# Designed miniproteins, single chains, continued (2): the designs that were tried, part 16

Each design is a single chain, and the fold is of that chain. pLDDT is the mean over its residues in the fold that is shown.

## One batch from the design tools (miniprotein)

Design m4526
Fold by ESMFold2-Fast:
Structure m4526 (fold): chain A 74 residues (1-74)
Amino acid sequence: MEEQREKARKKREEIEKLLKENGYTFVEVDSYKEMLDVIKENESKKGKLIVTLKGNDFERDFQLVLAYNELKKK
């Protein structure tokens, strides 16, 4: 519903902002080949790189929650 959508969107934006402020890099890609290339180029950023396939909102949100939890533990 609209009210729940707005709250979820704001919460996601807050988490993304916090992660970016703590050195996380966000990359959206159109293909699995592009994902592999981005991961290889950013091997030194393991743990601070979030790569998502365009159109997979569930995987994106799941990665955001995992990164946020790791950030809070360290």
Scores: mean pLDDT 72

Design m4527
Fold by ESMFold2-Fast:
Structure m4527 (fold): chain A 93 residues (1-93)
Amino acid sequence: TQQGLQLLGQSLQNYGLAVDYALRGDAEKAAEYGKRALRNAAEGMRLLGESPEDIRLTLTALTKDLTGLISTVSQEAAERLREEGERIIEEAE
């Protein structure tokens, strides 16, 4: 759907912001935008008819990449994002 594509676009923008903030050393902002990216990806994929399995695999990979990057700045912020990612994956089922 149009809404699904818009959410995936927002997910990519928020992912880019999460990476940018992490590289600037702002772990809290990186985690905030990372969470938004994961939520937008989950909802966007759901609206586009992706299977729960594909959504889970994609979100698991994105969570791993973002938490890996954020952990270089703050282990605590990375752990909070990992927990949020797991919750979002469960909600996508």
Scores: mean pLDDT 87

Design m4528
Fold by ESMFold2-Fast:
Structure m4528 (fold): chain A 74 residues (1-74)
Amino acid sequence: MKTAYLSGPLAEVVPIAERLVREGKADAVVVYPEDQPNTAVLVFRDEAGNILLAPVVDVPKVEKTDVVTGEKIY
C-alpha cells in the first residue's frame, strides 16, 4: 500500500529497499539507480515473503515528477 522511493547506486539501495518491504514498512519500493536514471527497479513482495525485483521503465516518468515537484494538494 505505501510506496517508498530510494536513489543511489543500485547495489547499495536494493538491499535497503528489500529490507523495507520485508519489514512491512513499505508495500513496494521504487529504486532509481544513480547510474541508470531512465530505468527504475521495483522491489516488492508477492509470494509469502519472497522479495522480487523487477526493472520498470515507465514508473519514473510519472511518480518521480509528481513526488518531487507538485502543488500543495489537500
Scores: mean pLDDT 63

Design m4529
Fold by ESMFold2-Fast:
Structure m4529 (fold): chain A 94 residues (1-94)
Amino acid sequence: SISDIISQVQWMIDLFRQISQHVSPDGRSLIDQVIDNIRRLVSTQSIQDINNTINSINDSIDYVDSHPDDPYRDTLYMILSNIMSQVSGFQRIS
């Protein structure tokens, strides 16, 4: 349902905010960009915002891959993969 999607997006944003307190300034900037793009995507559902969100997720994955000793690596991958799955759903509908 729409309610379930909104709840899931809010949960992911809250978790990203918590994680951003423990990553480097560069990592925090990337997480903030993902959050901002998700907020725009939920509001607009445009192809451009889908692409912007996918690009920001890929940038965040590249960050995680370059920091294999980060204690949040597995959690970040899990969150990013869940967001990518939801965004891919929007791309299919669009």
Scores: mean pLDDT 73

Design m4530
Fold by ESMFold2-Fast:
Structure m4530 (fold): chain A 68 residues (1-68)
Amino acid sequence: MVDRELEAGREAYEAGLRAYREGASLEEAEQVAFETASKHVGPELAEAIAEDTRRRLEEEARGIVRPA
């Protein structure tokens, strides 16, 4: 159970990050992350994963450096 959520999150982040680096908007990257996560988990969890992915991409776009 937890492993599927972790895998969905990882793949969604990788797909969203790739789309964003290829010139997609944050909204488009979030949509890509949602579609990717939806292949592994239900729509409620996929939405949560997509929102988390967008937040991470926004941090990168703003130049926020993670302390670790």
Scores: mean pLDDT 77

Design m4531
Fold by ESMFold2-Fast:
Structure m4531 (fold): chain A 90 residues (1-90)
Amino acid sequence: SPIEEMEKIAEKTLEEMVRLAEQGKLAEALEVFRDGLIEIVELAREKKVPKEEVEEILEKFRERLEADPRIPEELKAKINEEIDLVIESL
């Protein structure tokens, strides 16, 4: 389903961000995060997923990122800002 595909993108994005963050590559981790957000939104648009369902997926993605102790706090702050901007633009 489109929802499962978006959740898999979020999972893969988190895994790649963790890998980069552990290498001290925070700018690259943020770019991977942004690419993942774009991929989720573009997939939702292509599959005509309702705005409310997209918002729910993005909020769950936020929760997973906030809960992961391997993501630095400075990166979490930027992630929260970017997700808020995307949700507001839906």
Scores: mean pLDDT 86

Design m4532
Fold by ESMFold2-Fast:
Structure m4532 (fold): chain A 57 residues (1-57)
Amino acid sequence: ALETSSVRILKVGEIVDLEDAEGVSLPVIEGEVVTETEEASARIEAALAETKARIAA
């Protein structure tokens, strides 16, 4: 069942795995993992606001 939808992702993953497997997984998962708890949501919002201020400045 998962293969039906993920077959494209798996196919791309096989190709990307050769060059971008580590980069795609590590930074993305690390950032996404923080967006799980309600407390994390508030922290992410603060981090985003600070990041935008830093980028704008």
Scores: mean pLDDT 47

Design m4533
Fold by ESMFold2-Fast:
Order: sequence, then structure tokens, then C-alpha cells
Structure m4533 (fold): chain A 99 residues (1-99)
Amino acid sequence: MPSLEEIWELIKPLLSPEEQKILEEKLARLSEDEQRLLLTQAIGLLIYRKEPMDYEEGMTFEEVMERILEIMRELGYPEELLKAVEELFEYTLELLKKQ
């Protein structure tokens, strides 16, 4: 799995300086699992800003993840970022199944 630091460094260029500061302050107060969940949400919001997508009612988290990755590929994001995001999404899905 990519480290939280590696994921954060890949995401930073996609954020405004103000967004970076807010997200860094939030991450510093969270557990590692909560940090991964927040970064997953941040990626989704960043992709939504570039390519707005309609969610059909009842879409699973897995279906939403696949759609975000597809949009990122179409927008020409770097392969390193795509792999890191995919691994983060898989880890987040495992955490959600843990109940």
C-alpha cells in the first residue's frame, strides 16, 4: 500500500494553498484510518470539480470508486496517482467492511 505521505504528496498539486492548509490541519487530528477515509473523500471531491458526475441512487461505494478512477484516466492523471488512489480505495473498502 502507498504510505499516507506518498498519497498526500500526489494530491497536494490538485489542491489550492487554502485547501492544502485546511486538509493538513484536519489530517493532523485524525487516526491513520480516518486520514485514509478523508483523503478518499478529498479525491472524490477534486474529481467532481473537474468532471461533475451524477450518482444514481443506490450506487455502491465500489461502483463510485470505479467511476472516479475512470474519470481520472480520461482526464489524463499520472499513472502513479491512479495506482495510489486505487490502493487507497481498496483499503478504504476493507475498513468499511470491518463493522
Scores: mean pLDDT 68

Design m4534
Fold by ESMFold2-Fast:
Structure m4534 (fold): chain A 72 residues (1-72)
Amino acid sequence: SLLEELAKAGAGGRAAIEAEREALRREPSGDVEVEVEITEKKAIATARAGSAVAVAEVDIEEALEKLKKLLE
């Protein structure tokens, strides 16, 4: 569906965030901290394991523009 296409486009970063979280969780050598910040235009997730940091973001406005193009 169009909504599913939009979700894939806009949630591309979310999928990357989840994959990174899972990779860090499987590390046997430390605790993993995940912080998620949601603003009006983006969702930003930061994962930390010891000194390692991974950041991923999803642009909500970009996802909406993608939906608009799919409707056309």
Scores: mean pLDDT 58

Design m4535
Fold by ESMFold2-Fast:
Structure m4535 (fold): chain A 95 residues (1-95)
Amino acid sequence: DEAVEDARAFLAGLDASLAAALKTLTPEEQELLRVTAEILRAIARALVEGKVEEAIETLERLREPLAELAERLGKMSREEVEAEIDATIAYLREL
């Protein structure tokens, strides 16, 4: 499955990519990137390792912090971020 292969490659490169990106970002953008990276890592691990419940718990925990950061930085509305997280949780529950 291409999605599992992509998730595995993403997971393997995530820490290096995150470290490189953080050096060029503002503190607020660094916070958003770290929260986003934690969510993407959880999703990738659900797909690769079957840690679905752990991924759902991570998304539920980071839902509010991500929504607040995205709204504060003008990237997305709080409602849009929360809807995206809720849709991702629903998808993971179907796995």
Scores: mean pLDDT 77

Design m4536
Fold by ESMFold2-Fast:
Structure m4536 (fold): chain A 63 residues (1-63)
Amino acid sequence: AKLPEYLQSEDPDLVDKAITALLVKPDPKYVEALKKALENPYLSSKNRNAIASILTSYGESVS
């Protein structure tokens, strides 16, 4: 429930927390939330790359 909210956060620590949770327990139901997270203007390059990597592991293309 909180993962989509954390992924949209301007706080990089909350984004990192959400990414870490998805790396520990991958769940394809969050693909849409991860795609939206790539549009977050406060997203660090490190976190953007991590999200892209997770999406690629689900078979999704990253634009």
Scores: mean pLDDT 76

Design m4537
Fold by ESMFold2-Fast:
Structure m4537 (fold): chain A 61 residues (1-61)
Amino acid sequence: SPEVEELRRRLEEMLRQHEETIEAIRADPSLSEEEKERAIRTLERFREESVRRAEERIRET
């Protein structure tokens, strides 16, 4: 289905962006170790929620 293919492509793009953001946070010299840990943890939680939502939409389509 073209709709499922588009949803999967968007999911892959989102995962790539999350990975790049995490790497940027890790490489940021202005952030403390605690700030990095908190930011990465928050982003990981959003990633898990976003993946779950995307997978649900793919199943519904």
Scores: mean pLDDT 82

Design m4538
Fold by ESMFold2-Fast:
Structure m4538 (fold): chain A 81 residues (1-81)
Amino acid sequence: SMEEMKQLIDELEAQYADTFAVADQLRAQHPRDPQAAQLLLQFGFTFNELLLALSEGDRDSAARLRAELDALGAQLRAYLA
């Protein structure tokens, strides 16, 4: 249902809140950096694919996408260091 999807989105955004904060900081500090833009696009795309995988019960894809998000989160943090 729409309520179940909203709960899933809210829960997943809460799980990745720290990474979203880092992404927002990267956008603010590097608004004209093409490499930063590429990382931000990859993060957004992968997050949306994870939402889809979770909504469909695709456990294998969800596990892979979580690992990819963790790697992207590390890259975003390293970019700000």
Scores: mean pLDDT 87

Design m4539
Fold by ESMFold2-Fast:
Structure m4539 (fold): chain A 79 residues (1-79)
Amino acid sequence: MEEVGKKIKEIAEKIARELGIEDAVVSYNPETGTIDVDLKGATKEQTEEAAKRLKEEMESLGIDAEVRVKSDTAIEVKL
């Protein structure tokens, strides 16, 4: 699970860079089994596109996860 979290962090940082988002802060919550992705300075449209790309990249790696837009600048990933 921690290894998957590291991979999600790498993917999220790559997507943020591609979309021109200033910072992506990824944190894992072991109590809930969720990974929170905070996209600093992102627009709602950038966050929605980032969530879509993150889901597609994870599916391509065989990772079964629910990706949800939590706010205009935040994504939640449930494994």
Scores: mean pLDDT 80

Design m4540
Fold by ESMFold2-Fast:
Structure m4540 (fold): chain A 115 residues (1-115)
Amino acid sequence: MTLEELLEEIEKKFRELGVPDDLIGFIVAALQHIADAARREGLTPEEIIELMKEIADKVLNEIKKAREQGLSDAEIAERVADVIIEYVRKHFSPETAEDIEAAIRAALAELKRRL
């Protein structure tokens, strides 16, 4: 499986769950940014695929949980961002994690204007 194939499967899965296209775009962009950072830190293509699967599963579970709680799309987007940032802080160097966190928070602010 390539990263492109995995991202296409993730996008399809989120669409089938009724996740808004803007939020799906945010998730895919965040995963792409994390994959690029992981590649710079020397992870193999196989390790990057497994990392992306782990993040996508955590995001999917958080969206399901937030939907069950009756949260708005904007509140779900905030929870998704928090889950991704927490994962990145645990698995990357502090410098890389800070860079990814800044990018995700900027993208979240833009997304919330569209939701």
Scores: mean pLDDT 85

Design m4541
Fold by ESMFold2-Fast:
Structure m4541 (fold): chain A 98 residues (1-98)
Amino acid sequence: PASWTPENIAAARAKIPGVLEEEIELLRRIGAPEEIIEALEAMLEAFRAGDLEAFREALERYARLTAEWLVRQGLADRETAERGMEAVREALLRVVEL
């Protein structure tokens, strides 16, 4: 089990921009909907600006749109997609929240 210390949280936060940039590049390469890419770009800008509220709003939009896209592509059922994206949302908020 991972122990969330201030040091570990700071180290995880330092990786967030790179992870988001890699995800944006991946989604562009596979032809994901522009609205999902825009949500990730909004998350990256909010994170760089230190705007936690804007980050939360963009993350919620990203999670919702990605779950809907996965269902439309036949890659997951709705319950699995929504549960998976909720786990992603909770994990990212845990890292960026003070």
Scores: mean pLDDT 79

Design m4542
Fold by ESMFold2-Fast:
Structure m4542 (fold): chain A 71 residues (1-71)
Amino acid sequence: NEAAEEAAKKTGEAIKKGIEEGEKSKNATVYTGLKLRGIGDGLDAALSAYQAGKMSKEEAWKAFEEGSKKG
């Protein structure tokens, strides 16, 4: 559990930082929307895949965006 919690924390922080940085870009509205809607299935799936080492940070972010768009 400790290793999984550590990985989840690091992945969550990386995604959070990406969202915060995205909010300051031309896509600020999109990233703010993702943050306000409370990221659901897409983030959970991306976190799980990233923790298993099956997904890169870019792929995790992409899955996060796609999952969030489904609502």
Scores: mean pLDDT 53

Design m4543
Fold by ESMFold2-Fast:
Structure m4543 (fold): chain A 105 residues (1-105)
Amino acid sequence: SIEERLERETDPEEFEELVAFFKSLGASEELARLLALLLSLATKSKNVSTDDINNLLTALFESDLEAFLKEAKKILEKIGRSDLFPALEEAVKRDWEAIAAAING
């Protein structure tokens, strides 16, 4: 799969550090891996700007679910991975209260 190939071509330690970071923010393992994959692909894409990444992270730290999903969908479309959005949206909506509590508590 593309995920397995990316994990091999990206430093596995950097990927697992991103997973650990999102888990520290209250994300489940599934969401943490999806977010790590999103950021890894976004940072390697010429189609994703620094402003796109900043808008996504700002929405996360402001606990704005609607803005976060909008920015995540836009980034996934730019990297050609819109196929990941349904799984990401489900995981984000499931874990959002835990993430908001971790960021604000």
Scores: mean pLDDT 78

Design m4544
Fold by ESMFold2-Fast:
Structure m4544 (fold): chain A 85 residues (1-85)
Amino acid sequence: MEAEIEEYARRLAEFLLANKEALLPLTEETLAAEAALLPPEEAARARELGARFLEAVRAGDLEAATRALTELLRLLARAAEERGV
């Protein structure tokens, strides 16, 4: 599962880097909306990881974007399991 999340994160990061001018605003809104649905501690961490991801995408740093997104997806997956979804 860990390798699968990282591979998915890398593919998403590559897609967003290739299309950042069109998709970056929508991605920023989506990340903010998802963070707002989490408990306060998880929401704060999700916002930090989302900010790191968006900064890496703006900088064109695929490795940094993949790392931040992988951590964010792991956090969101754990929160979803705790919510029973």
Scores: mean pLDDT 78

Design m4545
Fold by ESMFold2-Fast:
Parts: sequence; C-alpha cells; structure tokens
Structure m4545 (fold): chain A 97 residues (1-97)
Amino acid sequence: SEEERFERLVQELVDLLDTDGSGVISAQELRDFLRALGFEPSDEAVQRLVDSFDVDGSGVISLEELKKALKEIAEEYNVPAVSVAESLVALARTVFG
C-alpha cells in the first residue's frame, strides 16, 4: 500500500540520517534536506514541528513523529507525503549512502 511504502521510506530516511544508531533524526538535518528539495521552512518552523511531535520530551523526533511532520509539510506545500519521503531518501542516499 502507499501508506506502507511511505512508512518504509521514512524508516530508510531515519536509518540514512541516523549515523549514531539512535533511531532518531534532528531538526537541523530535516531542515537542511527540506531546503535542498526547494521547501523553505524557517528554522523556527522546523523546530516547532519537531517540538510539537516530541511527545516524550527527548529533544528528538521518533519514526512516528517524523511521519506526522512530513505529512504536515507535504500538506502545507500541496504535494503527496510519499513524494516528499522519496525525494528526501534519494538526497540522503547521495550524501550518506
């Protein structure tokens, strides 16, 4: 399904960006990749997204929280969430894979 594909892509994105094996992504990394794709979220907007989905207060975003953040960004820019995830994975593979 498209939702299962989206989840697999987000998991791959976390794995590619998680250089320390923690299973989480930082707000800074997400911001840099979104900018590279032509999205222009402010540093404050990205931090607010991370903070709004950081329900455990860890200062990092989990897989489930990252899925929600990417869906929110995709809706704001009127693009499919799966397409955002595909583009981010492609970029991350170029840099880290």
Scores: mean pLDDT 67

Design m4546
Fold by ESMFold2-Fast:
Structure m4546 (fold): chain A 80 residues (1-80)
Amino acid sequence: SEEELKKQIDELLAQAQKLAAQLLDAIRNNAPRSQIQAITAQLVAVVDQIIKLLRQLGKDDAADSLAADKEALVAMVEAA
C-alpha cells in the first residue's frame, strides 16, 4: 500500500541520516579510506532503496534529484 511504502521511506531516511552522520564523523577524524568507503557503500545502498520506493510512488523528480546527489557524493569520496 502507499502508506506502507511511505513508512518504509521514513525508516530508510532515518537510516540514511545516521549513516551520513557516521560518514561526516569519519571524514572529520581522518578515518582510514577503507572505513570511509565502507560507510559510503552502506549509505549508497540505503539511498538506492529510497530512490526505488520514490519511483514506485510516482515521485520521479524527487528520485532523480536524490540519484544526482548520490552520484555527486560517490564522486567526492572517490576523489578524496
Scores: mean pLDDT 89

Design m4547
Fold by ESMFold2-Fast:
Structure m4547 (fold): chain A 74 residues (1-74)
Amino acid sequence: PAPPPVTKEITLLIRKDDDLAKLEEIAERIQRIAEEHGVIVRASAVETEDGPLVTFQLAGPEEAVEEVVRLLEE
C-alpha cells in the first residue's frame, strides 16, 4: 500500500504586472518538478490590494511532495 496522499501549499504575492512573466516561469518550473515526482499541481489566484496572490497546491505521496518542496526552496 502506498502512503496516503498529502496536499501542501506554496503562496506567492505578485506586486506588479511586470511580475506576470516571472510567475509564468515559476509556474512552469513548479509543474515540471512536480510532474517528474508524480505530484499534481493546481494553481489559484486571488486579487488583493497589493496585487494578485497566487497559490500553488501540490498533491501526491508525502515523500514526493516533500521532495518537490525541497527542490523549489533550493
Scores: mean pLDDT 73

Design m4548
Fold by ESMFold2-Fast:
Structure m4548 (fold): chain A 72 residues (1-72)
Amino acid sequence: SELEKKAKELYQQSVSAYSASQINAVGGEFSEKLSEELGPQHLPDAENDRKSSEIAKKKSEELEKKAEELLK
């Protein structure tokens, strides 16, 4: 049905946003390790990656909720 197709598209978008969240989380951890070894100039990159990860995670959760609502 058309509702099932839309729900599938929203789930795919949710998965993509979740993947982006995980990639940014790993980037933030790497930047934190660089700050420990090379100095605090790398801390802004760690902060930006953490914020991007949180935004992407929220977007993933919102898209999943929209998909679930279409199937009710």
Scores: mean pLDDT 83

Design m4549
Fold by ESMFold2-Fast:
Structure m4549 (fold): chain A 81 residues (1-81)
Amino acid sequence: MSEEEKKKVRETAEEDVEVLKKEHPELDFTPEAEEELRKKLEEIYKKLLEAVKNKDREAYQKAVEEGVQLIEDFIKRNRKA
């Protein structure tokens, strides 16, 4: 990926974390949990971009499903006790 693409992937992952914080005030966003989520989302966006470049519809669909599972698992694990 180009440096511009890497920056956009990082910025998009950071924006998704902020949106999730806004939509789910019941979640306990520790700095460690937030950074883990951001890194995992960044990897999902990298997979999505690669699938688009390769015109690989199956890889794109798998990356989307992985992203959905990541968010759902994060919500379940980080609910305030």
Scores: mean pLDDT 81

Design m4550
Fold by ESMFold2-Fast:
Structure m4550 (fold): chain A 91 residues (1-91)
Amino acid sequence: EKRKLIIEALKLIAKQDEATQEAAARAIGRETGLDPEEIARLLREGRLEELAELLLKKDPEVVAEALKRAARIIGNDELGKKIEELAEKIE
């Protein structure tokens, strides 16, 4: 279920510090065309279901690429790899 995969990836991003969440939000915004400030706000507020609904309206390949770019920003090899694995299942 793509929605669950997106939410799990977003949970991993939401566990990062505010600066990393904002950088990930900018990367997701660039790929999806969504407002980076709205993405960062939804991550900060833990409104991951709402953010997942916005992402589900986009092409799955675009969503997967956006999450992979966010994974690279996190810079934690284990967490980044897990987000990349979730993104591959969304494609």
Scores: mean pLDDT 84

Design m4551
Fold by ESMFold2-Fast:
Structure m4551 (fold): chain A 84 residues (1-84)
Amino acid sequence: SEEDLKKIEELLDKIFEIVKPHMTPEERAEFERLRKEILEAVKNGDTERAKQLLDRLWELAFRHATPEQRLEIARLYQEILDIL
């Protein structure tokens, strides 16, 4: 739904804001690319592709997080999975 798409977009943006300061320009570009591809997959109803791309984005985000930020990212990630 449009509501689900908007919620996923907001959750992905929250993850990005947490990890962005710890990323190189190249890693930020990769995150942005994965984010766009995830949102496109969700919009097209391709849940399997969205989950696969989300897994790659999660690995990237988690590498750059502090222990406290990892707990918040894991919570946000689970909220996205619950929508998919």
Scores: mean pLDDT 86

Design m4552
Fold by ESMFold2-Fast:
Order: structure tokens, then C-alpha cells, then sequence
Structure m4552 (fold): chain A 73 residues (1-73)
């Protein structure tokens, strides 16, 4: 269902987190969600934040995703 660009962004976020770069993971997450919302792709943005919440092991990354989800709902 998700476009390949959204899947690639999820992988980049999780990849940055696995490298210990939590700041970069949060930046990619926020930038990607902002771009998707700007393009009218709110459903893709919601899918992205849900996948990050489910798969991220970082409390900081999960908190950022949860805050973005509240803004999108």
C-alpha cells in the first residue's frame, strides 16, 4: 500500500537509529512527515509514524512519532 518512497524513509529512520544516530532518525521522521502532509498525503504520513512507533526501540524516536501522530489525527 505505501509508496516506495515512504518505505525507504522508514528504513532510513530505523537505519539511523541502529547506527546510534537518534538525532538524525528524528530529523528524517519530522522532515518526511512534513513533506507528506504538504503534498496532501496524510494517510502515508500516518502509516509512516505508525511503522516507526511499532519498530523503533528508541524512546526519543517513538516519542517524536507519537507527537506527530497526535498532530495528524
Amino acid sequence: RAPMLVVASILRIIGAELEGNVEEAVKILKDTVEQLVKEGRKDDALYLVDMVIKHSKSPEVRKAAEELKKKLE
Scores: mean pLDDT 81

Design m4553
Fold by ESMFold2-Fast:
Structure m4553 (fold): chain A 75 residues (1-75)
Amino acid sequence: MTAEELRERVEELKEVALNSKSEEERLKAIDEIGELSKIPEVRELALEALKEIALDETLSEKVRQRAKEQITRLE
């Protein structure tokens, strides 16, 4: 997968986490962003996506907490 494809994947997963009607799909998207953050080329982009999800007041506490947990793992 190219760096461009990885960036597009992070963006797609962010949209799923923010817009999916399924909490399970949102949590899965957050976990996948967390995995992608291990790749240096997209680490910063993935971290910023996780921060945006963690701060989104329209999302459930569970979804925001999952994003915060992924951010903590990257410190």
Scores: mean pLDDT 84

Design m4554
Fold by ESMFold2-Fast:
Parts: C-alpha cells; structure tokens; sequence
Structure m4554 (fold): chain A 87 residues (1-87)
C-alpha cells in the first residue's frame, strides 16, 4: 500500500540522517524506494505517490540551504505524516 511505502521512506530518511548521509544521498535512497514501489502500484496509486514525492522535493528545495540535514529530515517526515493523514 502507499502507507507502507511512505513508512519505508520515513525509515530511510531516519537511517540516512543517523549515518551522516548528505541530502543528495538521502534523496537518492528515497527516489529508489518510490521507483521500485511504482512498479507494483495501480495508475491512481502511482499518481498519489508522485504527489507525495513532489511534496518532499518542495520541502527539500525550500529549506536545504537554511537547515541542517537532521532538521530537514524532520521537516520531510512531518510532511510525509501530513500526506498519510490524507489517505
């Protein structure tokens, strides 16, 4: 389900921050999760997943130059939690 994919993305962000990965490396891991998930989803679920991915990129692009990787990761997770509530 989309919910399971979003939870997996949240975990990947948390692990990436703990391991000291760069923003670019964390985005790469998140992108891999979304791309792999899209192979098993319906067209409607793929659209919703793309909207979620776009919302993440928007948060990153607005904040990456002003926040630490840890603070940025926290904001992205908060955005993912908001998207989960809409499902």
Amino acid sequence: SIEEIVEKVKEAIKEGVEKGLSVEEIIKEVRKIFEEASKTLSKEEQKKLLEIYKSILEVVNENRDKLSVEELGKKVIEKLDEELKKL
Scores: mean pLDDT 83

Design m4555
Fold by ESMFold2-Fast:
Parts: sequence; C-alpha cells; structure tokens
Structure m4555 (fold): chain A 66 residues (1-66)
Amino acid sequence: MEEVRELVAYALRILPTLTPEQQARVKEILRKAFVEISKATPEEQKQIVARAKAELDRIHAENAAA
C-alpha cells in the first residue's frame, strides 16, 4: 500500500519534467503495474512496484542526462 503511494508520488513529481512521449511511457508503466497489483499477493506487489520504479528511474535518467 505505502510502496504504491510512493511510486505514484514519485511519478507525479517527475512527470512535469518529462516530454509527452516519456509521460506516455510512464502512464503505461503505471497502468500495467496497477493491473498486475490487482491480481497479485502482497509479496508479488513489492516486486511489481520495484520493477515499475526501476523503469521510471530509467526514463527520469534520460531526461536528467539531457
């Protein structure tokens, strides 16, 4: 629960700094993560959040390097 909230908060903080293409990718990552979370055990949810966070970090790093 808390980890999902932190993931969303992080996404909202970086979203305004991203291009429209990157914003679309972030939204798709979150959409997929939420679908998986709705079917997952609490243990699986941790893995899903960690994976989504890593993907968001990659997109954010692209923008920070520019």
Scores: mean pLDDT 78

Design m4556
Fold by ESMFold2-Fast:
Structure m4556 (fold): chain A 89 residues (1-89)
Amino acid sequence: MDDVRTGFRLVDQGRYDDAVRYAERGRGDNPVGAGRVYRRAGDLYYQQGRYSLASDYYDLSADSYRSAGLDDLADQYRQRADYYRQLAQ
């Protein structure tokens, strides 16, 4: 158990591709956990000033939360993704 911690560890180690693959494999069973992993990746890319990548990961987070029926949370991260995408222009 605690599949989300493995995803967080991979993100914290800069292993973003591994974190994404891990979240994708778990999304069907744990879309909320997948959304949290994507959100953490987005937060770290934002802190690095990589707004386009941050936006992409917030979009993946929003999609995962939407799949879980968490529509309000999905809308919040979609709006954040759109905002950071505009900053990257």
Scores: mean pLDDT 79

Design m4557
Fold by ESMFold2-Fast:
Structure m4557 (fold): chain A 94 residues (1-94)
Amino acid sequence: MTTEELLEKVLEIVEKLLEEIIEDPAERALWIGLARHELRTVKRESKSGKEAADQVEKAVKGLFDTLKKLYPEKAEKIEEAYKKIKELLEEYKK
């Protein structure tokens, strides 16, 4: 898996989660925009694939911790998405 494929797959999981937990279209669009911006920043600023993977893990953890505070009733779905992203990161680090 390339760094670009990792970032695209992570974004797909994040966007799908946001579609499932956020009912307001404007709020959902804001969160999707923030996620896209964060992942583009990781791609631009990372010097290696390992650094990109580590930065993705930190960014996703921060995002999901915030989402759990805002949508505590959706914590299980957020944790399921985080597990999928961690599995992708482990596969990428092979």
Scores: mean pLDDT 83

Design m4558
Fold by ESMFold2-Fast:
Structure m4558 (fold): chain A 129 residues (1-129)
Amino acid sequence: SVPIREFIEQLKERQLAILQRLVDATGDERLAALRDALESASFENIPSFLISLGEGIKGLFLTAPEHVRQRFLERGAVDRLIALYEEIGRLVAAGETTVSDALVQQTLEALDLLEEDVQLFIKEVQRLK
């Protein structure tokens, strides 16, 4: 098992890095506002903000070129992350102090997939500028 506070801080740091890359590539002011909100979020509210950010990223990809959008939807990384963040939020609300190794692994794997999708999106956005 993994300490839940350390894990949530890790998720926050990784998600902030993804958002910063998207903001830098797009200039999207809504994503910048969500980044700032997540950066200042209290521990108990981080899972809720991560879910909101997942929905925001999903919305952004729906405006992407067909091949980027189709690949993103087929891989399902963000939908998986939202479900995992909902589970993590339930553990936080229940006052749990640890997360299972399985939940940690599943969440980090989904983040790795999202990072790959974001890299492709940024490459395509930069090509179209």
Scores: mean pLDDT 87

Design m4559
Fold by ESMFold2-Fast:
Structure m4559 (fold): chain A 67 residues (1-67)
Amino acid sequence: MVSEEAIEKLIETLEKEVGLSEEEKEELLEMALNSKTIEEKLEFLLKVAELMKDEETVEELKKALKE
């Protein structure tokens, strides 16, 4: 289960690093919340972490996906 705080931090960081619009932020949040499986939610977060080039978070998410 992914906490709302973690999702908000990721979106806020991505906005600062990449410059997301309000519509893009809403789309990302909807994708995360409307994912059917935990695996899909983790894949979404992995893509976000890869865009931020956060290697540590990428490795943690890969472990979660493998489990």
Scores: mean pLDDT 69

